# Ledger of designs, part 56: designed miniproteins, single chains

Each design is a single chain, and the fold is of that chain. pLDDT is the mean over its residues in the fold that is shown.

## One batch from the design tools (miniprotein)

Design m2064
Fold by ESMFold2-Fast:
Structure m2064 (fold): chain A 68 residues (1-68)
Amino acid sequence: MERIKELLKAAKEGTMTPEQAAEYAELIENGDEELFILILKDLYMEYGGLSEEEAEEKAKKLFEEIKK
């Protein structure tokens, strides 16, 4: 779980490497969608200062963009 948070933080900050992007893609392919969105939402709230509603919306949007 902590590794997913680190990868999501890097993605949000625009510092994600190609290797990290590949690792992230593998995690979402084999991961639990609900857990993934929950972690992403928590990350945006803790590190981005977003409200729960804003964090959830942003988390769902990012997940939709990368699950393909």
Scores: mean pLDDT 66

Design m2065
Fold by ESMFold2-Fast:
Structure m2065 (fold): chain A 85 residues (1-85)
Amino acid sequence: DTVDAILKVADEMLKAVEEKDYEGARIAATILHGLVAMLRSAGETELAEKVQPLVDGAIASIDAGNYEEAKKKLEELRKAVEEMR
């Protein structure tokens, strides 16, 4: 399930940020971006529209070295996905 995969990867990304494994966080971010594209392809367009800006924001925050903002975006992403279940 793509939704379950998104939650799993978001949790892995959060853990990587918390452990200061920033390379692991960047890898997880790339996977997460691909999973959102899979949601769109599967017709889950409303969920994809809600999570895309949070995923993009988390990736941009990691790229900028703003790990606290990245954590905040990932927590918002988890909440949005759980609410759509």
Scores: mean pLDDT 80

Design m2066
Fold by ESMFold2-Fast:
Structure m2066 (fold): chain A 109 residues (1-109)
Amino acid sequence: LAAGNDYLLAGDYAKAIAVFDALLAANPTADIYNNRGIAYFNLGDYAAALADYDQALALNPASAAAYANRGTAYYALGDSAAALADFKKALALNPANTLAQANLAAIQN
C-alpha cells in the first residue's frame, strides 16, 4: 500500500495501479480499491474508477472518501443525479469532507 500511495502522490498512476493490482490479489481492502480508483480517475478511466469505488463501498459502506470519489467519477461521466446523491452521502458521513462540499456547491450553483 505505501509504495502504491507513493506512486499516487508522485502522479505515476500506471505504476500505482500495478502495485494496487498486486495488493488486491493478496488481500483486497476498501482502501486499496479506493486508491486504485483514484489512479484510474486521474488517467481519465472513469468507468474503471467507478468499479473500484463500488468495491470499496461494498467492503466499507461508511467511507465518506469513497462516496466523494465515486461522486466525482459520476459527475465526470455526466451523471449529475448520481454525483449529487454520493456527495450528500459523503457529507452525511463526514460533514468536513472538502471534496464533497466543493463539488456539491459547484453542481448546485
Scores: mean pLDDT 85

Design m2067
Fold by ESMFold2-Fast:
Structure m2067 (fold): chain A 97 residues (1-97)
Amino acid sequence: MSEEEFELETTLALAEMALAIGNSETAIRLAEKVLEIGDEVQRARAYLIIGKAYLLQGKYEEAAEYYKKALELAEKAGDEELAKEARENLKEAEEKL
């Protein structure tokens, strides 16, 4: 891995940890950094994290929007597992609308 790729993977891991402790604002901020310079898979993961953060805030419409963005990038990248996770999260968010 390049230094840049390692830094992005670390940022994604920190964003997931922020979600786990209920810190949605930190999760969004860290994920947004990945959106600036990440590849398609990293950006799809970042959108999934942002969607999960909005879900924690009860913002189901915003969560669904970001899950759709995650799904589009995951499908474009050919990441079937990430696309499946995005579809499942999208369905759950839409069921709460």
Scores: mean pLDDT 87

Design m2068
Fold by ESMFold2-Fast:
Structure m2068 (fold): chain A 68 residues (1-68)
Amino acid sequence: MTEEQKEELKRFLMEELGLSEEEAEKIVELAEKGYSSDEIGTFAILKLGMSPEEAAKIAKYLEEKGLA
């Protein structure tokens, strides 16, 4: 994952989904480590308290960008 892709993902998470910078960085770290979109979505629900709808938006973004 490039630095530009990390910043774009972080911006999406913070601006569109209202995540804090720390929460957004955790999602970026999981994608960088090669976790699947489903695993990252599950993390967002269980660890960040996100709704299933918000987690689905993260998964879709990661899949469309080829990041997970």
Scores: mean pLDDT 85

Design m2069
Fold by ESMFold2-Fast:
Structure m2069 (fold): chain A 90 residues (1-90)
Amino acid sequence: MEEFEKEADAGVAILAVSVLLVLARKGYPVTEEDVRLIEKAAELAKKSGNKDALKTVADGVREIAETAPASPEVRQRLREIADELEKEVK
């Protein structure tokens, strides 16, 4: 059960960030609600213990932080999340 939960956590984290990344690339603005979803996805990626999933999520959040239309506050928060995830990946 725990192994299944870790796989599910990794998959959900990747899916959530991938959807937001595609929307950001199409010019949809990232909101504070989207940041909360990204924070939850980051937590699930860390909890999964899956290094490949963690790297995929980290790369996705970094790209959203640097390319998405966002307020300065949202962009700063996204950069902080990306920095934290990148430190976990090494």
Scores: mean pLDDT 84

Design m2070
Fold by ESMFold2-Fast:
Structure m2070 (fold): chain A 55 residues (1-55)
Amino acid sequence: MDEILASLDEKSQKMVLAAIYLAQGKPEEAIKVAGEEVVKQLLDMAEAGRAAARE
């Protein structure tokens, strides 16, 4: 139980930090924090949102 809570907290924190770095235009820092796979998912979401705003 405690391991699941700690794992979720660390993963959530990394995702939030990665999203902040991506918003600042620092994808390399985001990859450093969360890893390439998580950053790719966040970038896809950000691009989809930006494309929708442009439409």
Scores: mean pLDDT 70

Design m2071
Fold by ESMFold2-Fast:
Structure m2071 (fold): chain A 72 residues (1-72)
Amino acid sequence: MNAEKAEKLRRAAEELEEYAKTAPEELREKLREIARLARRAAEALAAGDEEAALAHLERLRELLLELEALLE
């Protein structure tokens, strides 16, 4: 299960990085930060470090809320 979650997060990070290339400047940095956290969470899940994964996912959730506020 963790391997599948890690793969999904890694793929999401790659897609976010691609999107960031064409995004407006104000969104690019936030999208890149979200992508970095998704990769870190994926690495932690792959290593079986659920505590580290949860910490990264919690920060990721906070950044997604900030991004949602910017898109309003």
Scores: mean pLDDT 79

Design m2072
Fold by ESMFold2-Fast:
Structure m2072 (fold): chain A 90 residues (1-90)
Amino acid sequence: SRERILEKLDEVYRLVKELFPEHQEEIDALYEEFKRALEAGNVDAARQIVDRLGALVERIARTAPPELQEKLFEVFRLLVEIRDELDARA
């Protein structure tokens, strides 16, 4: 469901904004691009955006303190679930 994908994306967005507000501008841009791609039915573009967001989170995770790793792992789990939902739509 598109609504389920957006709910999971909203959770990722909230978590990453809380963890790394210094990256908020880039996260905001990716979030809006994803919503536009999904509204247009462009599943391939939405996949690319989720991959780019995942790469950003992975880069941040490499420099994150150990106590944030569990929350970052949860973000990765949500991104995988979003990817799986998009793959089911292809």
Scores: mean pLDDT 78

Design m2073
Fold by ESMFold2-Fast:
Structure m2073 (fold): chain A 72 residues (1-72)
Amino acid sequence: SAAAERARAALRQLKAYIDEHPEDTEGIAEMIRAAGERLGLPKETIDRLVEAAKAGRYDELKAILDELEAQL
């Protein structure tokens, strides 16, 4: 679906942004919130992803994003 393709694009853009700007935790957090809302994720799940980003656990975060993309 068009919605699934846009969601995949957003997740891929987020992963690329993490690689280019790992210091921009606020920008990464904003992108996670936007992508999470688009995917219909619970607030609790979005908050956990934001926590992982702020803790610098980017490998863990990317693994979760890959799992979310696979479910689209």
Scores: mean pLDDT 80

Design m2074
Fold by ESMFold2-Fast:
Structure m2074 (fold): chain A 74 residues (1-74)
Amino acid sequence: MADTLAKKGDELAKQGRYREAGGLYKQAGDLYEKQGDNKKASEYYRKASENYAKDLGKDNPEAVELKKKSEELE
């Protein structure tokens, strides 16, 4: 369930495990998008982007892509 993945991502982010948290947030975003919840998909793609950026830098291609995808879903 998307909500379960999002909560696990929150736990990993609190532990400083930003890349793993980003992966779970991306999966949550993918599931919300599949469910037609574009607002939540946008939110979790943004969180995934932010977490990848913390670990890999703001210029990381996946972080940039997820930020754009989040913006497009609004």
Scores: mean pLDDT 83

Design m2075
Fold by ESMFold2-Fast:
Structure m2075 (fold): chain A 61 residues (1-61)
Amino acid sequence: MEEAREAAARAGEATGISAEDVLEGAAAGGREGGRILGEGVYGQSGDEEAREAAERAGEAA
């Protein structure tokens, strides 16, 4: 979970969303939440860094 928090912090900074909100989205919806979060958060940032952070957070969350 520490890895997920760190990855979420990076993803949040890249997308302008707090790390806590990123983790809550993944936890609340599980598979569905992760998909929606990926489309809304990580999709807005076509940044490679944000995508890698998302993968890391998704694996741990």
Scores: mean pLDDT 57

Design m2076
Fold by ESMFold2-Fast:
Structure m2076 (fold): chain A 80 residues (1-80)
Amino acid sequence: SKEELKIGVEAIGGLAIIYGVTANLPQETLDKIIEVTEKIIKLVDEGKFDEAMKAVQTLLDGIRAGKIDEGIEKAEEILK
């Protein structure tokens, strides 16, 4: 369901914040993680599942690679 997808997106966003805080990233970067997460949730609400999944997978790839900044930038590009 859309509700379950939103919970999943929120969980990935939360994970990105945990990694960002642990890495002592600037507050501006943490704010960007929140913004990207909220935009992905909005895409889910709008039924744009392919765009939402691409953006969340891109963010998750950034976390896995230890390159959260790059993950955020690539996700923002998808969300344009």
Scores: mean pLDDT 83

Design m2077
Fold by ESMFold2-Fast:
Structure m2077 (fold): chain A 67 residues (1-67)
Amino acid sequence: AAPLPTPLEFKVLKVIAEEGSLTEREIAEKLGVSRPTVRAALDRLEARGLVKRDPETGRYSLALPPA
C-alpha cells in the first residue's frame, strides 16, 4: 500500500478542499508553516496524484474527483 499522508499533508488537503484552489504562499500563511515545508508536502501530494498545480497561476487544487 502507498504510505499514509503525514498530519501536515492532511491539513494541506483539508485547506485546499475548503478553499478550492490556493497558492503555496496562501497555504503556508493559513497553516502557519514555512513555505519550504508546504512545498515539500505539496510535492509529495502531487507525486501521489492527490493535488495538481496550475502552471500559469501557481494555484494547487485537488486532483481527486468530487465525492
Scores: mean pLDDT 77

Design m2078
Fold by ESMFold2-Fast:
Structure m2078 (fold): chain A 55 residues (1-55)
Amino acid sequence: GMAEAERLAAEAREALAAGDFERAQRLGVKVSLLGAHDLARELGREMARALEAQA
């Protein structure tokens, strides 16, 4: 459900803040599988920005 997708998205953002990009990506996939495609797309953009900032 949407509440579950939002919880997973929050965990993905915490993983990004910790530098755990693998975990963040896996959580983003789970958000997409729950049907929250727009939220998963937002997470993907946040991951791309975080990776670019580390370059």
Scores: mean pLDDT 82

Design m2079
Fold by ESMFold2-Fast:
Structure m2079 (fold): chain A 57 residues (1-57)
Amino acid sequence: MEEEIQKKKLELHKKLEGGDIETLFEVEEEAIKLGLLSEEDIKIIEERKKHYLKSLE
């Protein structure tokens, strides 16, 4: 189970790297719903989204 969760988490992170901003939102929501991400992980993803949006300026 632990290994399965880690596999899924890596898969989600991989998708985040190759997706646009909408994909980032979808993947984050799905991961939260499934309980794959901790509160700290969610904060990190939010920070990454901020940096991504800032880089577009």
Scores: mean pLDDT 66

Design m2080
Fold by ESMFold2-Fast:
Structure m2080 (fold): chain A 61 residues (1-61)
Amino acid sequence: SHLEEGIELGKQGKYEEAAEKAREAIKENPDDSAAWFALAEALKQLGKGKEATEAFLKGLE
């Protein structure tokens, strides 16, 4: 799945690619909290703190 690919990329430090896979997972299922959390983590590692916080809050919904 896109989410599993994103998690693996994140473990490798490929945060831009990890964020892209998380966005693909969200597009398939916008209610997938795990995908929003994965996006937030990748954005945080990329220094995009505001975007990371917004993604995290979406995941809590």
Scores: mean pLDDT 86

Design m2081
Fold by ESMFold2-Fast:
Structure m2081 (fold): chain A 61 residues (1-61)
Amino acid sequence: SAAAAWAALNKALGDIVEQGVKDNWSLDELNAKLIATLEAFAAAHPELRARLDALIAHLRA
């Protein structure tokens, strides 16, 4: 379901942020990892694509 996919995405993004803080990643590296995860979820869940494309555009701004 879209709700389950959204919950899984939120967990994945949180895990990336936690790892980035722990490993002292640059903002550019963190944003690259977040964008890659959003792109992967958009590909796996086309129903989320429009919302995820908007988030990716915001992170690239």
Scores: mean pLDDT 83

Design m2082
Fold by ESMFold2-Fast:
Structure m2082 (fold): chain A 55 residues (1-55)
Amino acid sequence: IPYLSNEELLKFAKSLGLTDEEALAIKKILIDNNKKEITEEDIEKAKKLVEEAKK
């Protein structure tokens, strides 16, 4: 996935059917790992983190 601004990242996450919570988790993963783009693995990790937080 190419370089994205914060707005583009959130828009992209929503286009994949992700929730706002999942989009925020993706943003945190990018910041914590100093990444400028998101991978499919990061998306899966974000979904799992949100699901685990609800349990």
Scores: mean pLDDT 69

Design m2083
Fold by ESMFold2-Fast:
Structure m2083 (fold): chain A 71 residues (1-71)
Amino acid sequence: MEEKKELEEKLKKLEEEMEEEIERLVEKAREGLKKYNSESRFVLSEEMQEEIVESLRAMAEAIRKLELKRL
């Protein structure tokens, strides 16, 4: 009867790791967009930057849900 608790702990650890991965991706995306604006001849509006970041976050969350469903 320990199987349920072990599975819950394993799932919690995976969720934490995936949340950290999503946070890293979002951080890198924001840094990349900021660098692109400073170095590029084309300026990304604040709205475009947020839309790109939100799209990346949505994609990462969709991947997370698919991965959890496969477990």
Scores: mean pLDDT 73

Design m2084
Fold by ESMFold2-Fast:
Structure m2084 (fold): chain A 77 residues (1-77)
Amino acid sequence: MTITATDAADLQAVNELKEGLETVLGLEVTSVSASTDPATGERTLTAKGKINGEEVTVSGRTDAAGVGLGGGNPVKI
């Protein structure tokens, strides 16, 4: 598993997303990344993994305080 984060708050948000995806969706997380918009402070979290051998990408957003915007709103492609 690969985790990419720029600071401790991004790392925590990434870990919380990973745990949620593994617990709720049964996703085998292979990579997680976080990026922060410097203009708004919003974080975009992206996770890649597998469900029953199929590759899945999930994304979510948090505000500048690290609070989830949508309470586990994953987008599957």
Scores: mean pLDDT 63

Design m2085
Fold by ESMFold2-Fast:
Structure m2085 (fold): chain A 79 residues (1-79)
Amino acid sequence: MEPSVDELLAEIEELIKKAEEAVKAGDYEKALELIEEAQRLLGELVERYPNLSPEQQKRLDELLKRLEEIYKEVMEKLK
């Protein structure tokens, strides 16, 4: 159980929450910036920590689903 994995997951979750709030406020450009930062941290986490616990993997999968959903919403609104 690596503390840095849990710290990264918490930071990614916070960025996703901020992106969701930006979408609710109609600030799709800010939401996209937050989504891109979350994607960058997810890439770093996956590259650095291939051996996640089952609980960490489940949390990562849930964050990925939320990130995909908000990204789709933002891209639809920016057109």
Scores: mean pLDDT 82

Design m2086
Fold by ESMFold2-Fast:
Structure m2086 (fold): chain A 113 residues (1-113)
Amino acid sequence: MEEKAREAIKNKDIEELTKQMEELVENGDYETAIKLFEEALKEGIEPNAKMYYIVGLAYYVLKKYEEAIEYAQKALELDPNYAEAYRLIGLAYLEMGDYEKAEEYFKKAKELE
């Protein structure tokens, strides 16, 4: 898995890299997914909305809520209708105790579903 992700970075294959990062997060390898994302940025890869969302989700599970919000917001800059990214921001604000912001982002996510 990590070897295939690094091959995708070398080839600048954003779609394959996104797929490998998603598989790592689904398998619980959150820190490895973040590390590969940082390697991709260093190699000049421009992330897509889904890749930013996957990184945000990894940070959220690691309880790094400010970073989760930052990357989910980057996903929304590329795709303003990304309902899952709004939901992730809402979940992070909820965990941080900002219930008013959490409700607002959950409402936006629901409107896009």
Scores: mean pLDDT 88

Design m2087
Fold by ESMFold2-Fast:
Structure m2087 (fold): chain A 75 residues (1-75)
Amino acid sequence: NADELYALGLKYEAAKDYYKAGELFRQSGELYEQQGDYEKAADAYFQSARNYRKAGDYEKAEEALQKAAAARKKA
């Protein structure tokens, strides 16, 4: 579920596997968005963007920031 993916993202971030953490937070955000939890979706997308940026994937970081902004407007 979305909470489990978020928790797994935190574990990979702690391990400094930033790309995998970014993917897990993005997947968590998508599931929260499907559930209508736009506040948690926005947070998960911000965590995704932060981790993609640390991984050097600026394109995916920007995409995640756009998703976070869109989710915040619905929250």
Scores: mean pLDDT 89

Design m2088
Fold by ESMFold2-Fast:
Structure m2088 (fold): chain A 64 residues (1-64)
Amino acid sequence: MEELKEEAIELMKKAAKYSLEDAEKADEYYKKANELGEKLTDEQRAEVAKAFREALKKEEEKLK
């Protein structure tokens, strides 16, 4: 469902953001997003993974 996909994407973005600030919180958000991912279609799961990768790259670009 679209709401679950959006929630998973939001959790992945938080995981990416906290990966540089608080690894423990990042891991928690990442696990929650993956748990939601089990309820999503393959296509929706791919979009969630893409959002995480893009968010992580943006955070890395901010911090050299």
Scores: mean pLDDT 78

Design m2089
Fold by ESMFold2-Fast:
Structure m2089 (fold): chain A 67 residues (1-67)
Amino acid sequence: MSKEELELEVEIAMEVMAGAVYELIGDKEGAIEEYREALEKAREAKEKGVEEAEEMERAAEERIEEL
């Protein structure tokens, strides 16, 4: 993996964690915003060939649907 791809994966993970925290405290709007940003970055990573990105994209999409 390139440094750029690794940094993108870290950013996706951080935004998913932020979304989970917002869900836990009951901030539905904050959670959706963070998961949407994670989804956008996961799609970018997927286009760059990062295999973990497909799983992250699916997870973010499912969470947004549930909220």
Scores: mean pLDDT 78

Design m2090
Fold by ESMFold2-Fast:
Structure m2090 (fold): chain A 100 residues (1-100)
Amino acid sequence: MEKELKELEKLIKEDPTAFLYRLAGLTYIKLGKYEEAIEYFKKALELAGEDDPVSLTLLGEAYLKLGKYEEAKKYYEKALSIAPNLERAKENLKKTEEKL
């Protein structure tokens, strides 16, 4: 995964896309680097648009992994306000509310 992350960072420098930032953020999640994952998912949101339900859901997941349950809830609620049938966000919101 470290080699994959370096290759993703190189690709992002050449052609920054929301998809590549989301992929890098997910790689940081796998490495247990949740704060770095949040930075990359925020960049993905900037590129895709503030109302991108995928990037909002991924931000919620990263905050959930950090134990920041109130922030995770806010991002899941925003994702669901845009895409109410987004199962991943619905399930993760339930898990987050159990921790609050």
Scores: mean pLDDT 83

Design m2091
Fold by ESMFold2-Fast:
Structure m2091 (fold): chain A 71 residues (1-71)
Amino acid sequence: SEVERLLRELEELQREAEAAIAAGDLEAAREALERMVEVFAQLPEATPEDVARFRALTEGLLERAEAAARA
């Protein structure tokens, strides 16, 4: 199904983002997190509110990773 395909893509992007954050590759992390928001927005049951919340979550994760890299 399309939902199964999108969820698999999100899982792959999540692994990519986690690996990039662990490696301190903030540019790769940003790119993976941005792609996750794009894929999440394609989910049939995702409301604009859900997408906005997910985007805020990914932005927060990146900000925390950037702060950790500066410490």
Scores: mean pLDDT 86

Design m2092
Fold by ESMFold2-Fast:
Structure m2092 (fold): chain A 58 residues (1-58)
Amino acid sequence: GEASAAARAAAEAARRAIADGDSEKFQTYGLQAHAAAEAARAAGDEEAARLGNRASGS
């Protein structure tokens, strides 16, 4: 669903920010990944939720 796609996209954006050394963008995308991971978990997509939480450092 959209929440699962958002969690995966935010995780990828956070990973890219780390690779670029952009800590501010990493923090922003990490927060978005965490919020999307909670929505994905509520929708029953545990894998997408795990990816989002991993990107947020949770």
Scores: mean pLDDT 74

Design m2093
Fold by ESMFold2-Fast:
Structure m2093 (fold): chain A 107 residues (1-107)
Amino acid sequence: EEERRERAKKLVEEAKKYFNLGQYDKAIELFEKAIELDPRNAEAYELLGNAYLDKGQYEKAVEAFKRALEIAGEDNPRLLKNLGIAYYKLGDEEKAQEYFRKAEEIK
C-alpha cells in the first residue's frame, strides 16, 4: 500500500515533466497509471484534469476535477476555479459561474 503510494508520487512527478513540455498524451498516460496505484491521489486527478483541459477534452476534465474535489474537499479554490473554467469551455455558463463564486468565497 505505501509502496504503491510512493510509486504513484513518482509517476505524478514524471507526468508533470511531460505536461510542462506540452506532451499531454504521455502526461495523461502517466497520471492514469498513478491513479491506478493510488485512487485517492487528489493531485493526480487535478493534474489529469489540467491535461484534458489543455487538450480540449472538457468533459473528461470536468470528471477529473470533480473526483479531485471529492477527495481533497470542496474548500480547494484552485480546483473550484479549474472546474468553473472546464464548465465554461463546455458552454455551461450557469455551473461555471457557480464554481467561480464558490472559489471567490473561500478567499
Scores: mean pLDDT 86

Design m2094
Fold by ESMFold2-Fast:
Structure m2094 (fold): chain A 71 residues (1-71)
Amino acid sequence: LDAKIAQLEADKAALEEQLREIEEEIEELKKLDPSDREVQRRIVVLESARGILRAAIAFLEEQIARLKAQQ
């Protein structure tokens, strides 16, 4: 069970790193011309990806909590 928890925590950490990279890209794009439609479209796409990653991280956190409760 501990090995499974460690694996899920590692998976969560990897997703948190991906989330940080996406957030950094969004921040850089926001420094560009805000009237540029392509810049706005790219920000929307990245914000969607950020939402998906946040949901995946929350799911893993719930799974980790459930497994820890069984220890």
Scores: mean pLDDT 83

Design m2095
Fold by ESMFold2-Fast:
Structure m2095 (fold): chain A 87 residues (1-87)
Amino acid sequence: SIAEILAGLRALAAELRRLLAEADTLSPAELEARLRALTARFEELMRRLAAAWDQMSPAQRAEALALVTEVVELRQALQDRLDALRA
């Protein structure tokens, strides 16, 4: 459902924020494994979001776009941290 997609995106953003806060305490391998799992979940949510998009209200679309933007930015920050740890 649309409610489950939005709840999934909110949960994913929260987990990515927590992972970024914990990044300094993790090995590069642990950080990569966690980021990979969260990326797979994001890709599934994006497929579901695309399928549901035309059925969503303007308010639901606005929330989804804000959450997707935050997830993309958090994933980029985590990838940058991982790349720096490997350099």
Scores: mean pLDDT 90

Design m2096
Fold by ESMFold2-Fast:
Structure m2096 (fold): chain A 89 residues (1-89)
Amino acid sequence: GELALKGGLYALKGGVLAVKAAKDAKSAALGTAGALGGIGAIFEAEIGRPSGASAVGAGEAALLGAKAAGSEEGIEYGRLGLEYGKAAL
């Protein structure tokens, strides 16, 4: 519930930051996947569905996108999304 919601929120933030910093299509695609996946994890958590796995996937995409974009802030939020998602499993 709460941990998965936080994971999704962090993945969304990390993904958006990755897209903003993106200089190439790969970083933009990974950041977009992290952001949209984060939204999905938030919606699943809000309706009481298991969402830890969704938050993990979104956090991983956000982290990879932020690393490719060189966004330090995006890397931090992507990592938090992944960590909170794992804690929700």
Scores: mean pLDDT 85

Design m2097
Fold by ESMFold2-Fast:
Structure m2097 (fold): chain A 68 residues (1-68)
Amino acid sequence: MVDLETAIRRLLAEEGPLTPAEIAERLGVSQATVTRALRLLAEGGLLEERDGRYSLTEAGRAALAAAE
């Protein structure tokens, strides 16, 4: 099974910019858990945030491709 961070990146690659609440609903985890993971991924340069929505950076997309 993929870890939560990989699942978030995969979801964002498929469905585009999503809020933490939308990601939590899609993945069946708490919004607090998703928010913590999103913060770590954004700090790592793998995600960007605009208007409360998160999307993959080029680096995040490349890292996801390498993980598959």
Scores: mean pLDDT 79

Design m2098
Fold by ESMFold2-Fast:
Structure m2098 (fold): chain A 92 residues (1-92)
Amino acid sequence: TEAKIAAGRAALEKQEAELKAKIEALKKELADLPEEEQNKLLLEELRKDPRFAFNSEAAKEGLPVEEIIERGLALGLITEDEAVAIRAEAEA
C-alpha cells in the first residue's frame, strides 16, 4: 500500500511536470499576443486534454475529493495508484 502511494505520487508529479512544460511551450508560442488573449488561447488548448477538462469542470462544480476520484477512475483519467495517493494527501 505504501508502494502504491509512492507510485501514485510519482505519477501525479510527472503529470504536473508535463502540464507545466506544455503551458511554458504554449506561452512561448503565444508570446507576441496580449496576456489576456494568451490566457484565453492557453485555456482553449489545455481543455483539449480530457484530464485537464475533467479537473477544470470538477473544480468549477466544487466536487468532493472522493467524487472526483470515483469519476476519474470510471472515465479512465486517473489510475488506482493515483487515487490512493490523492486519498492519502486528503487525509493529511
Scores: mean pLDDT 75

Design m2099
Fold by ESMFold2-Fast:
Structure m2099 (fold): chain A 97 residues (1-97)
Amino acid sequence: EKVEELLEKIKELLEEAEKEEDLERRIELLEEAVELLREALKLIKPEHLPELRELLERALRLARRVLRAATDKELLLRAIALILRIIGLLIELELLE
């Protein structure tokens, strides 16, 4: 899969998540975006590192907003799990730098 196409899909998912008022739908969009970010990390070239970092940081910010707004325990646990996954990907990205 072309990295550029994958990064564009990730941007679209993050934009949709940012506008989404329903927290369950927002976390679903973020979970999908993070899975695509994981796939992008496998295909990434040095020129894509800054963009991938920005997208991971954006996903982290949105996941933290879900965590702060969530009142349901299941949604809170999903947000925590997602935050940990994003942090792991950021660490992997740092090792590629």
Scores: mean pLDDT 86

Design m2100
Fold by ESMFold2-Fast:
Structure m2100 (fold): chain A 63 residues (1-63)
Amino acid sequence: MLREKAREYEERGLEAEEAGDLEKAIEYYRKALEYNKEVAEETGDYSPYERTKELLEEVEKKA
């Protein structure tokens, strides 16, 4: 469930970024990061967390 929610928010973030809505992209990437952090804490798999963190940092630099 958490991985699915993280993926959904990451996808919505990408769609918002493509639409030029950087504020919504940041909001969605923050949600994805939160879920991926929970996954990392439960499973020890930090790779999705680090990837989403990079996406968030990149869009924040543009906003």
Scores: mean pLDDT 80

